# Ledger of designs, part 3: designed miniproteins, single chains

Each design is a single chain, and the fold is of that chain. pLDDT is the mean over its residues in the fold that is shown.

## One batch from the design tools (miniprotein)

Design m76
Fold by ESMFold2-Fast:
Structure m76 (fold): chain A 71 residues (1-71)
Amino acid sequence: KKKELAEKYIKGARLNIELARRYLASGQVEKAKRYIRAAKQNIEFAKKYGADPEEIERLQAEVDRLEAELA
């Protein structure tokens, strides 16, 4: 039950990171910010439901890189 929820949120984080990258590449900064926010939320829920810490670390690093590109 908890593992299924963790996997759902990991998939959500990956999807939102991919969408954020695509919108950032096309200059759609506001849409990119929205998807970065959604990815962060999915990462927090994945952590709550016991997702693999190494996977969480990799996803967080990807989000941090995207936020740096917005600066």
Scores: mean pLDDT 86

Design m77
Fold by ESMFold2-Fast:
Structure m77 (fold): chain A 60 residues (1-60)
Amino acid sequence: SELEKEIEKLKKEVEKLGEEYEKALNDPNTSKEEIDKLAEEGKKKKEELLEKYDELLKKK
């Protein structure tokens, strides 16, 4: 289904953003602004993922 494909895509995007966030945290020259942007993007994608999971469950 389209919803299930979107969920899998978002899950992978969240995982990739998490890895980028960890790399940014390990770089002492990365600015707090850049780290905060990565955290905000990750949070937004995670919230979208959770909302789609909730929609999937409501159909059951």
Scores: mean pLDDT 81

Design m78
Fold by ESMFold2-Fast:
Structure m78 (fold): chain A 59 residues (1-59)
Amino acid sequence: MSEEELEKLKKAYEEIQKVIEDFLNGKITPVEAINRIKKIAEELGMTVKELFEKYKELK
C-alpha cells in the first residue's frame, strides 16, 4: 500500500463518517447514505466491500 493510497483512504473514511452523522441526525435517507458511500468508493476505484476491508487492514 502506497502513502498516496493511505491518504485517499483516510479522506474517504472522514467523508463516510460525515455521511453516517447526517444519516443519524435524520438529514438524509438510508438510500442516500448508501449512494454517497458507493460514490466515495467509486472515486477510489473500489467497491464498498473493498473499501471496508482496507479500513480493517489499517487497524
Scores: mean pLDDT 77

Design m79
Fold by ESMFold2-Fast:
Structure m79 (fold): chain A 83 residues (1-83)
Amino acid sequence: MEAAAQAAVEAARAAALRVQGLLRERPELLKDPAVRAAVEEASAALDRVVALLDQPAPDPAALLAAAEALRAALARLEALLAA
C-alpha cells in the first residue's frame, strides 16, 4: 500500500477513537438528530474503506480518497460534539 494511503487510514483510525471517547463522555448527544446524521455519514464512509481493504490488492488512490472522506466525516462529527 502506498505510504500516503496507509497514513490516511491510520489518521482516520485515530479520529474514530477520539469520536468514541467524546460520545462515551456525553452519550446524551446521540439523541441529537444532527449528531446521529453525522454518525451515519461516518459509518457509510467507514464501510467504503472496509470494502476497499477487503480486496487482496486495493487501489491506493481509491483507498486514499475513501480514507480522506472518512476523516472529513469524523472531523464534522467531532465539531458537532465540541459545540
Scores: mean pLDDT 79

Design m80
Fold by ESMFold2-Fast:
Structure m80 (fold): chain A 55 residues (1-55)
Amino acid sequence: GPAAEAAARAAAEAAARGDSAATKRYSQLFVEKAADLGVEAASRRAAEAAARALS
């Protein structure tokens, strides 16, 4: 859901700037928020959204 997507983006942004502590924190938050959908289901939904955006 939106909270898991926001946490994933925050983790990616932290990783891009080299902030290991923030990356770990937001990655953990992503796992917690993605639990409602399952990590695999959340990843599949993100891929489907990207494919639609490119169409």
Scores: mean pLDDT 72

Design m81
Fold by ESMFold2-Fast:
Structure m81 (fold): chain A 65 residues (1-65)
Amino acid sequence: TTRQVAAMILAIGEGIETGVTLRLRLEGDTIVVEYPERTPAVEEALRRIERAARELGVGLRVREL
């Protein structure tokens, strides 16, 4: 729970830093990140989010809308 919250906060920060709009939600023990279109900025944000989730031991799913 605490690690999931930390990972969500980090993911929000990565979205702000890269200037992309991402939809984030929790499904059980997994963070779900949704993006409308795959751009270089989105790819960069997703790489950073994946790293953060892995470091915190939180599940991650990535979905294109």
Scores: mean pLDDT 75

Design m82
Fold by ESMFold2-Fast:
Structure m82 (fold): chain A 60 residues (1-60)
Amino acid sequence: SAELQLVDAIIAELRAAGLDDLAEAVEKAKEEALARGLSAAEVEAAAQAALRAEVDARLA
């Protein structure tokens, strides 16, 4: 799906930039959402929320 491709692209870009902690947070959110049987759109939303939360924590 386009949503899962976007999430995988975000993870790959974060890793390429050396932001492994952010990549791991996004990947964990993806895996947890998929394990719960959530839709591709919900997985994408969870991944974006995890990325935002991790960024906000680093700026605090």
Scores: mean pLDDT 86

Design m83
Fold by ESMFold2-Fast:
Structure m83 (fold): chain A 81 residues (1-81)
Amino acid sequence: MAEAVRRAVELAKKSGLTDEEIQRAAIRGAQKAIDEGRLDEIPVYAVEEILELAKKKGASPETIDGLRRAMEEVRAAVAAR
């Protein structure tokens, strides 16, 4: 899981997102997970918000695919708990 989250952050940075933008997206995801009562899925929601921000910023299809793959890896790791 930590490696998949790290990979998502690296891909987002390569698409032109700043550390601050990535942190704000992750915080929005965490807050949404808390509001929906899905505490176990906080890392999934964080990566989903980073993916949506990258799409909004016009990231390449390859970057979007890489982020989606990282999100699915995080989801699988959470589901295995």
Scores: mean pLDDT 80

Design m84
Fold by ESMFold2-Fast:
Structure m84 (fold): chain A 59 residues (1-59)
Amino acid sequence: DLFDRLTNEANMDDYWAFRISRLYSREEILEMTPEELVERLGLVGFGLVDAERVIEGVR
């Protein structure tokens, strides 16, 4: 489950994990750069470090 990976492996809060898992698949996330993920999500307070954790956590 992508939500469980985002919360447990990427250390995302429930809200960010929920939003990301509803918008993108694991495969789509792995094709993005951290910069692309930040731009596409447009989440307040979500930056490059968070995007790097997401991409690394779902690998």
Scores: mean pLDDT 84

Design m85
Fold by ESMFold2-Fast:
Structure m85 (fold): chain A 87 residues (1-87)
Amino acid sequence: MSKRKKLPKEELEKRVAEYEKRIAEHPNDASAYVELARAYLELGDYEKAAEWARKAIQIDPNNPEAVALLAEIQYRHPDLPFELPEL
């Protein structure tokens, strides 16, 4: 089910910048928050990945990709506190 594909760091950094721009232009686009969280997850920055995934859930609490991504971050880094944002 989970596919272990990591993009080159330079490509991941470009994706971070792209999705940050999309969020600035469309702050209610939960999918952009999910993609930004995924880019940080692939960079190995689990803390930032979790933070952006939680923001996606704040925008759309029923977004299955955001919830699944937060669960995957917790699974890959179990020492990270698992907290859902206030809804």
Scores: mean pLDDT 75

Design m86
Fold by ESMFold2-Fast:
Structure m86 (fold): chain A 100 residues (1-100)
Amino acid sequence: SDQRAIQLLRQSIQLLRQGIRLIQQGRVDEGVRLLRQGAILSAVAVGMIQTVDPQIVQLLQQNIQLSSQGIRLSRQAGDYDTASMLSSVRSSMQGVISQS
């Protein structure tokens, strides 16, 4: 349901923010793990979206911005698998917005 997609997108945003913060504090392994968890929740949320309303667009845009930062930080950390995962999910979220 769209309500569950909204909940998962919000949880993903929180995990991505926490992951970014942890990497910036030098806690790279823990931060990258949270970025991966955020990416997984975003991927699930995208699959559950049935109607693209303004609230979902705002959450997707916020998640895209955080994913872009996570990609850069993952690459700097040498974790190209996490960067690839985030890049794939970012593209999927951009696709949802473009089709709305």
Scores: mean pLDDT 90

Design m87
Fold by ESMFold2-Fast:
Order: structure tokens, then C-alpha cells, then sequence
Structure m87 (fold): chain A 76 residues (1-76)
């Protein structure tokens, strides 16, 4: 559906924002990275529930990437 396509695009933008924060390497950016990760998780859950199986798999991969990036920033 269009909503699932729009959701995937929003999810990709949330991952890109988390990547930018992780690249900063600043501990003060961790709360912002965590908020983007939480938002990504919510969007991914909606796509898994209402989108196609293929869209759901991509959404889960994108959410995991956001989580990994926030974890990398937390470990820095």
C-alpha cells in the first residue's frame, strides 16, 4: 500500500538521522539517537503488521540497523 511505502521512506530517513548522530561520536547525542531508534521500531512494527512480507523484512532490517548504530554510539 502507499502507506507502507511512505512508512518505509520515513524509516529510511530515521536510520539516516541515527547514522548522522552516530558519526558525530558525541555522548550527548545518544538520547536523540535512542529517540530515533524508538520511532523506527514503531514504524517497523506497523509495516510488519500491515505491509507485505517483503516490506516487513526490510522494515525489520532498517530498525535493527538503527538499534546497532545507537549501540555503537553508546559504546563510544
Amino acid sequence: SQASRDGLEALREQVAQTEALARSGKPEDLPAAQRHTDAARGVARAIVRYGSEEQGKEAEELARRAEALAAELAAA
Scores: mean pLDDT 82

Design m88
Fold by ESMFold2-Fast:
Structure m88 (fold): chain A 64 residues (1-64)
Amino acid sequence: MASKEEVEELLERELPPALEEIRRNPLSEEELAALRRVLAHPVRGTFAEEAVREALELLLRTAE
C-alpha cells in the first residue's frame, strides 16, 4: 500500500517533464474542456486524491 507521501513524491517526479512537454505541444481546446470538467467535480477524499487533483490543475494552467 503506497503512502500519501510516496504518491506526492511520484507526482513531483513525473509532473515537471509533463509540464515541459505541454509547453512544447499545448493541449487542444477539447482536451482543456475535458480537464476542466474533471477538476469541477468536488472530490473529497484522501490526501492522494487531492494531490492528483492539484497535479491536473497545474497541467491545465500550463496548457492555458
Scores: mean pLDDT 66

Design m89
Fold by ESMFold2-Fast:
Structure m89 (fold): chain A 78 residues (1-78)
Amino acid sequence: SDEELAKKLGLPREKVLEIQIYEAFLEIIDAIDKLTAERVAKRPSLTPEEVAQIQADTERMNKRKEELKSKIEELLKE
């Protein structure tokens, strides 16, 4: 439970809930990444422009994941 996790981490329950919200967003991003990879793998061919766009989208999502991870780490700092 959130209360048990808060006790284990030595954090207020409110911070644990905020961490869980950020973790839920990370799971959503991971699900989107998997779906995108599956769609790319199933395409018969990709143009160089489409490849560049997919790479740019992947880089944006990776940056967003790192930002969310950093927010979680800051919340864990005390």
Scores: mean pLDDT 76

Design m90
Fold by ESMFold2-Fast:
Structure m90 (fold): chain A 92 residues (1-92)
Amino acid sequence: MEEILKQQKEIVDGLAETYRRALERAVERIKNREPTVDELLAFVQIATLAAAFSDLPEEVRKLALEMAKKALPGATPREKAIIESFVKALEE
């Protein structure tokens, strides 16, 4: 049992670290230039996944919500549905 719990913790910690690094890179890309709608969608997706495995820093959560709202006017109906679901997940 202890061995299984240790392996489970390592997997969860590894996933959290992977999403954290992906989120850091996404935040850097968004802050350094005017992002495309696809980049905004990718950022919101990564932020939502990261939030599932760890608490998001308030600044990052706030940025994700701003980027989601910025993407809405240029998004297709399908993309709008995805953005709305991510906004709800980030706001709870």
Scores: mean pLDDT 69

Design m91
Fold by ESMFold2-Fast:
Structure m91 (fold): chain A 77 residues (1-77)
Amino acid sequence: MKDLELGKKYEKKGLEAYKKGDYEKAIEYFEKAVEYYEKAGSPELVTALAKLGAAYHMAGKDEEADEYFARAERLFG
């Protein structure tokens, strides 16, 4: 599925940016991963939301980080 493949590609790019300390770039890529995983109906959406929350937290955007962590927790069940 094209959307699932794109989600995985952007998640990988986000993780690479995160490891380099480029948290703004990591946010950009993880936002794309979330978008594609939502379109795909993929369970990877949960982990992508948690990674996006972590990237927001590292960028000093704690309010946004909390929102994404809460979204990930709701999807855990």
Scores: mean pLDDT 86

Design m92
Fold by ESMFold2-Fast:
Order: structure tokens, then C-alpha cells, then sequence
Structure m92 (fold): chain A 68 residues (1-68)
């Protein structure tokens, strides 16, 4: 079904930043709707808050490649 949603759920459990958690939840909802443009926007904001999060960077790039 969605390896992307599973990875986003894993990041949600690993972060202690409440704003990042909210953005990840919104990104998960967008991915479930196949709204990859909105998902990319939420992940970009999350990445601005956690720029050193390599797993978040990888997910951002993966979903960005699916956004049109």
C-alpha cells in the first residue's frame, strides 16, 4: 500500500518537535489522498525545521519526484 506512509509514521514517532509532528501528519494525509504537491509543501516546511534530518531529506526528495 504505501511504504511512504509507513516511513512518515516512523519519522513522526522519532521527532520530539511538535510543529514537525503536525507537518508530518498533514503530509501523511496528503500522500493518502495522492496529493503529492501538498505533501511536498508540508515536508519542505518540516525539513526547514530539521535540516539535518537525513531520513526526512530522502522522503522529501522521493515525494518531490512524484509531484506534478
Amino acid sequence: MSGLVAKLEELLKETDNEEVKELLQKAIEAVKKKDFKSAVEYLKKALELEPDNEELKRLYLSIESMAE
Scores: mean pLDDT 81

Design m93
Fold by ESMFold2-Fast:
Structure m93 (fold): chain A 72 residues (1-72)
Amino acid sequence: SGEEAEAYAREVGKEKLEELKGDLSEKSLNIFEVGVEVIARRARREGWSLEEVRKKVEQAANNAKSIDKIEK
């Protein structure tokens, strides 16, 4: 369900955020958090599979890491 997909996005996003907190700047962490919120809302609306949600959160993390490398 969309509710399950949203909850999963928030849970995976929270776990990934804790992993990134030691490595990324506050600005890059904020970009990731905004990305997770967008993913969670879309996952609910579009009824994404848990696999798709996981891939989208991983993409958001990779984007935040790339931004962090450029703006450090």
Scores: mean pLDDT 85

Design m94
Fold by ESMFold2-Fast:
Structure m94 (fold): chain A 100 residues (1-100)
Amino acid sequence: LARELAYQGARLAKEGGLLAAKNAKTSEALAEGIAGALAGIGGEFLARVLGDAAGGGRAAKSGGDAAYEGGKLAGDEKAKELGEQGYRLGREGERLGRAA
């Protein structure tokens, strides 16, 4: 359960970050989008390959926050939404992973 939440959060952070980067009009928005995408990719690896729900969830939380900020700067509501969802799922995955 915890690993699944961490993975889904990381996947959403990756999607949100990529969307924010694609629609970026400034270097700041591009940097936030790229950060979200990279953290999401790392979170997917941690959760699915290494079985690290706490680490994967933490990466998803960080990536989701970056994707949200990137989406806000790019004016992309979908990127903001994906980043927010990635943050929330990543936070729960981290919490449950630490409790296990």
Scores: mean pLDDT 84

Design m96
Fold by ESMFold2-Fast:
Structure m96 (fold): chain A 86 residues (1-86)
Amino acid sequence: MIPLSEVEREAMELMRLALELRRALYEGDRERARELLEELLERGLVTEEQVEAALAARTPEEIEAWAREVGPPIVEKLREMIEAAR
């Protein structure tokens, strides 16, 4: 099983990534947002369709709608990682 300290670090990395992504989307920094979304895609946390939907979002309402769709899967992945460390 993955050590708790390693799971904790990875969970913190994912939380930072999610916060940076939300900031980049709100600031309209599409280059940074794409970079962060590609990292989430490589980690299997989002789909290519969700990446394109996020990059198409232009308003706070669209960004929040996207976050509500993808947030639960990301939280579920974090829970799976914590459970695997037990």
Scores: mean pLDDT 73

Design m97
Fold by ESMFold2-Fast:
Structure m97 (fold): chain A 88 residues (1-88)
Amino acid sequence: HMEELKRKEEERHVDYELIAARINLAGLESMVKLYPLSQEEVDAAIKGIEGAIDGMLEEAKRSGNEDLLKRVQKEIDEIKARVEKIRA
């Protein structure tokens, strides 16, 4: 019973971190279009997002939940593609 609740909380935590990463990325996409940001500022923001993503992927791997890992990997791939468009 408690072990099942713990697994559900771990999955929910990763989901909330993914939502936060997507919100931060959308904010960066908007800022780059509206404001003259330096390349250093953009790179720093991207590194922050990439670090959070790497952490979430490692958490999903440690969970042993194959479905969670596949879902997180798909979301990460989409985020990385959007980051690449910001750099282009």
Scores: mean pLDDT 79

Design m98
Fold by ESMFold2-Fast:
Structure m98 (fold): chain A 47 residues (1-47)
Amino acid sequence: LEELKKKAEKEVKISGRRKDFLERLQKMYDEGKKRIEEVEAAEAAAA
């Protein structure tokens, strides 16, 4: 119950300005993860 209440409160707060920020952050994270995988592969090949 307390966890559900906190989750609902977080969602209400995220529905505003933070929603746009989270969407951008998620996109950057997905792009960054792909780049990290490429760097790891290049580092393994170069080392």
Scores: mean pLDDT 72

Design m99
Fold by ESMFold2-Fast:
Structure m99 (fold): chain A 68 residues (1-68)
Amino acid sequence: MEEKVKEYEEKLRENPENAEAYYELGLAYEKLGKYEQAKNYYTAAVILDPDNEKYKENLEKAEKKAKE
């Protein structure tokens, strides 16, 4: 899990506008139970790709879990 976080962080260093890498980091932090961090990464993915419904759905889910 943490190895995938580092992999996507490296991808963001190569291309900081990589919406998919932010989304994958959101998924990784969600699996770690870190919903506030997952929310932040999903928010970045939505900002970079606002027409992607999957990113918006996962952002809403993470927002609800972060409040718990």
Scores: mean pLDDT 79

Design m100
Fold by ESMFold2-Fast:
Structure m100 (fold): chain A 60 residues (1-60)
Amino acid sequence: DEEEAKKGLEEAQKKVLEQIKYHEENHELSEEEKEIIEEIKFYLTNSVEEVIEYLKKKLA
């Protein structure tokens, strides 16, 4: 499958997201830490173009 490399990257990103979720569920986080984690999740689950659009809106 020509998409094996892309799928491998997506699976690696999913594993990182699962580790973050596990950390959230098993540790007491401040509201600020929760916000940072949500931003990290957004970066891991969205394309570079979507991340750029998010940053543009944040700066506007």
Scores: mean pLDDT 70

Design m101
Fold by ESMFold2-Fast:
Structure m101 (fold): chain A 79 residues (1-79)
Amino acid sequence: SIAEKIAQLEEEKKELEKNIEELEEEIKRLEKEYEENKESNPELAKELERKRVVLYSARGILKAAIDFIDELIERLKRS
């Protein structure tokens, strides 16, 4: 049924939201380490910035996936 498909998509969305929360925690750790090292260790700061960019990209992809799931749920509700 449509209701069962919506329920499945909501569960998939919850798992993606959990993955985003984990990525955001890691980003906060990297941001803190960057601020602590940016003046005393520029090479480490540069490496931390590179890692942060990768995590921002991963978070962006997961957020886009959630937006896609939300659009699918809305379309199913109109069916």
Scores: mean pLDDT 88

Design m102
Fold by ESMFold2-Fast:
Structure m102 (fold): chain A 62 residues (1-62)
Amino acid sequence: EPLNEFLKKLEEYVKETGAEVISREEVDENVLKVTLKLPDGSIKTITFNAATKEVTEKVEKK
């Protein structure tokens, strides 16, 4: 399932970067939003759409 593949890649990314998963939110049945805190203090928001297989990333420092 695309969601399981995304979650596996996310876990690998977290282990490689040292990022912390601070929230996981199902916006709807096909859209998962994950918020990460990076080691430099930046907040990275990743939105995954299982229906379209799109991944969107946004980084905020403040």
Scores: mean pLDDT 78

Design m103
Fold by ESMFold2-Fast:
Structure m103 (fold): chain A 87 residues (1-87)
Amino acid sequence: MTIEEILKKAEERARERMKKMGVEDKEALEKALELARKDLEALLNGDVEARAKVGQEWFDLILNSPDPNATQVLAIFGQEFGRVVNS
């Protein structure tokens, strides 16, 4: 699968799950997609330092998100993204 195919699949799966749970945050989802793209690019390039930086940005985003709705959107996307990548 291409990076675009992985991201599209993860987004579609996350959006379906978000709809069932009644949660939505466009900004949180857009940031999650941006970080997931950077992670996949770093993975394909074997760039361990870039992957560590993306991991730190994910951590920062979660820790500084006081909104439970945004945190839930990030968790849902992260879970579905992980499932698609490990398929």
Scores: mean pLDDT 82

Design m104
Fold by ESMFold2-Fast:
Structure m104 (fold): chain A 70 residues (1-70)
Amino acid sequence: GMKEEAKKLLEEAIETLRNGGDPEVAIKKVEELKEKGIIDEKVAESIINALRQGNRAAAIAGLEDVLKEL
């Protein structure tokens, strides 16, 4: 279902960032979650902004907080 797809996208974004992967891959997954209405637009934009600023730790923390609320 939509919740399982959201969890997968969140887990993939977190894993990408933890493994030193391309932040743009994580941004694309966060944008997909925002488009699906799974995460709040303001929360999504905050995470995307952290990634664009190179703050991977803040982005990971934000994604983990969203995952805990699912």
Scores: mean pLDDT 83

Design m105
Fold by ESMFold2-Fast:
Structure m105 (fold): chain A 92 residues (1-92)
Amino acid sequence: DLLREVLRLIEAGRPLEAVPLLPQLTPEQQELVLGFVMQSPVLNREEKLLLLSQIDTPLAREVLERLRRGEPLPPELEARLRELAERARTYL
């Protein structure tokens, strides 16, 4: 299961190994990864930006642009990312 492998690599702090797998995920799976990445306690800012730049969804583009500008994420966006992270954890 490709999604599970990507989530495990992120949880293990091995984001570079997840990068080539991201384009192989469906858009729905990519959004689960987006939420999981944003809620990660082990990834630094640079690693999060790298992974987000490889996710091709409108939500990921909005999050990436706000982070690049140093803007805080709106509460509704943070809530959506948290929900996506919780759903992603069900695959682990």
Scores: mean pLDDT 88

Design m106
Fold by ESMFold2-Fast:
Structure m106 (fold): chain A 60 residues (1-60)
Amino acid sequence: SDGVITADELRDYLESLGFNPSDVYVEELVRQLDGDGDGVIDEAEWRRATDNINRALNSL
């Protein structure tokens, strides 16, 4: 659905950055970012997380 990120999309993003997250780890991250427990990440939380990651990468 629009405005949310699924666990699969999160996994693909992390893999594109060179990480190799386990399925369990991705599921746990979704839980941490999605307080409602509907299995998707809120768009605001996702945008915040990706902004922090991109900033860290640009500082390397």
Scores: mean pLDDT 67

Design m107
Fold by ESMFold2-Fast:
Formats: C-alpha cells, structure tokens, sequence
Structure m107 (fold): chain A 80 residues (1-80)
C-alpha cells in the first residue's frame, strides 16, 4: 500500500470512529482524548510522525465541528 493510500485510509477510519462515538453521546473532551490516544497508538506502532500528525489534525477538525454544534450526520457527510 502506498504511503498516501495508507494515510487516506487511516484518516477516514479515524474520522468514522469519532463520528460513531459522537453518535453514541461522547463529549468533545472524550473525542479529543480518543484522537490523542489514536495518535499515541499510531506512534507506538511505528507510523511516521507526518502521517500521525495528519490523522490528529483531521480528528481535531472533526471534534471542533461537533463542539460547534454540527451533528454527527453532518460531519459524516462532510468527511465522505
């Protein structure tokens, strides 16, 4: 798998998990903790810092939209 393909897949998977947790009633604080934990796990697995930072940035953006009052459904549509 090319690095760009892997980055896109990991970003999409992380965003999907954040959206699903938000649908289950997770708070913005819990979602931010999820993003931070995902980044930590990726670093522990040996993923490049550039990839980890892209995933973290995408995750934080999604959480910010949810905190601003966007529904999980609206965020899912934006991320698709």
Amino acid sequence: MAPEERADLVIRSTVAEIVERARQGATPEELRALVDKAAENMRAAGLPDDLVERVRQAGQRVVDLIEAGMSPEEVAALAA
Scores: mean pLDDT 78

Design m108
Fold by ESMFold2-Fast:
Structure m108 (fold): chain A 56 residues (1-56)
Amino acid sequence: MDLDGDGEVTLESVRRALERAQAEAGPEALKAFDVDGDGEITEESLEKLVAMLKAA
């Protein structure tokens, strides 16, 4: 697995991953990305996700 091509996590990358996960696993995947617990992913939720992924 050579997933170092993108190099950095961005809002766009997280958003695309979210849309893919939702399309594959449905709304259950959305819950995993919803760090605020609103039941909907917003720009603020994506910003938090990016920060968490960058910190990891």
Scores: mean pLDDT 64

Design m109
Fold by ESMFold2-Fast:
Structure m109 (fold): chain A 72 residues (1-72)
Amino acid sequence: SLIDEFLEALKNKDGEKAAEILEKDPEKVLEEIRKRKEEVQKILKENPESLLELKTQAPDELFNAFMAILNE
């Protein structure tokens, strides 16, 4: 699934791959991130470089939507 690929990209500190996956189906991936918010937050805490890389690689609108979900 796209969400599992996204989480693996974050664990591997591959923000470029994470951004690519997010761009493939933003609505679906963001919905799945919302459902697995605690898991995503844990991965980012363990892999803080992934957040910076995702910020640089993803479109601003998608990165901002991602951060909005995590800050709910």
Scores: mean pLDDT 86

Design m111
Fold by ESMFold2-Fast:
Parts: C-alpha cells; structure tokens; sequence
Structure m111 (fold): chain A 77 residues (1-77)
C-alpha cells in the first residue's frame, strides 16, 4: 500500500530527527506517519518499531503520551 510505504519513510525520518535531537521535527514526522497508518487502518511492525524508538527519544512527555495513545489505537483496529 502506498500509504504504508509513505508512513515507513516518514517513520525512518522521524527516528533520524529524534537521534539528532530535533524533537519538534521528530514529533511532526511521527505524527504524519501515524496519520497515514490510521488512514490505511494498519500499523505494520516495522513502522511501529521505528515510531517506538522515536517516542523513546522524545524529551516532551506530553508528545510522547499522545503518540503512544495514537499508535495503540491504530493497533486495536
């Protein structure tokens, strides 16, 4: 699926931004990846793993909790 391919690319970029210490860029990229996964109705394991790494590296606890809740919601569908 094209949506999941784009989500994977965004998730890879998100983890790179998080590793570079760019919390805002990492959050925005992770959000976009989750938006695409929600639209596709699926969260592939590879995307979930990259998003989990991104979330772990984020310094903003509120943003971390938001992304964790969203990822869990997609997985329940």
Amino acid sequence: SKLLEEALELAKEAVEAARAGDDEKAYELAKKALDLAEEAGELPQEVARLLAETIRLLRDEEKRRELERRATRVHKK
Scores: mean pLDDT 85

Design m112
Fold by ESMFold2-Fast:
Structure m112 (fold): chain A 79 residues (1-79)
Amino acid sequence: SALEEARRRFDELVAALDAGDIEAAKELAVELARALNAIPESSPEGAALYAAAAITMIGYVIDDPSFEPVLEAFQAALK
């Protein structure tokens, strides 16, 4: 399902962020946004996952501004 794909992409994104791999994290953030876009807007699970992803990426940017392109890529890919 789109929700399962989004959860998998989020786990992959967190691993890339933890590794400091900005280019991999940017690609995964775009793929996560696309997976989230496939979930109905009325889905509470989709909304919760979007919030978790956004908060996680914001946290990384606050700690290290070099992660800002990851958050920018995520926001640009959302509909």
Scores: mean pLDDT 87

Design m113
Fold by ESMFold2-Fast:
Structure m113 (fold): chain A 79 residues (1-79)
Amino acid sequence: MEKLHKFLKELQKLTEPYLTAAQQAAISLNAIAALLDGESLEKAMERARELAVELLREAGASEEVIEEVEEKMEKIREE
């Protein structure tokens, strides 16, 4: 729980300049839904990351921004 909470908070912070509050809520809910569906914590974090990257691309974020987000999220996932 605490690791997922930290992951989602950092993901929200990194995506805040590009995504709406509703889109950020959808990312968090997608991770929680994965856990409720019996997926692992690692899978839940991966689903949140994948949706965040998709939404960032749709919002017109650069590939450099997307790469930075992915690198920071991977570091948190591995801690």
Scores: mean pLDDT 79

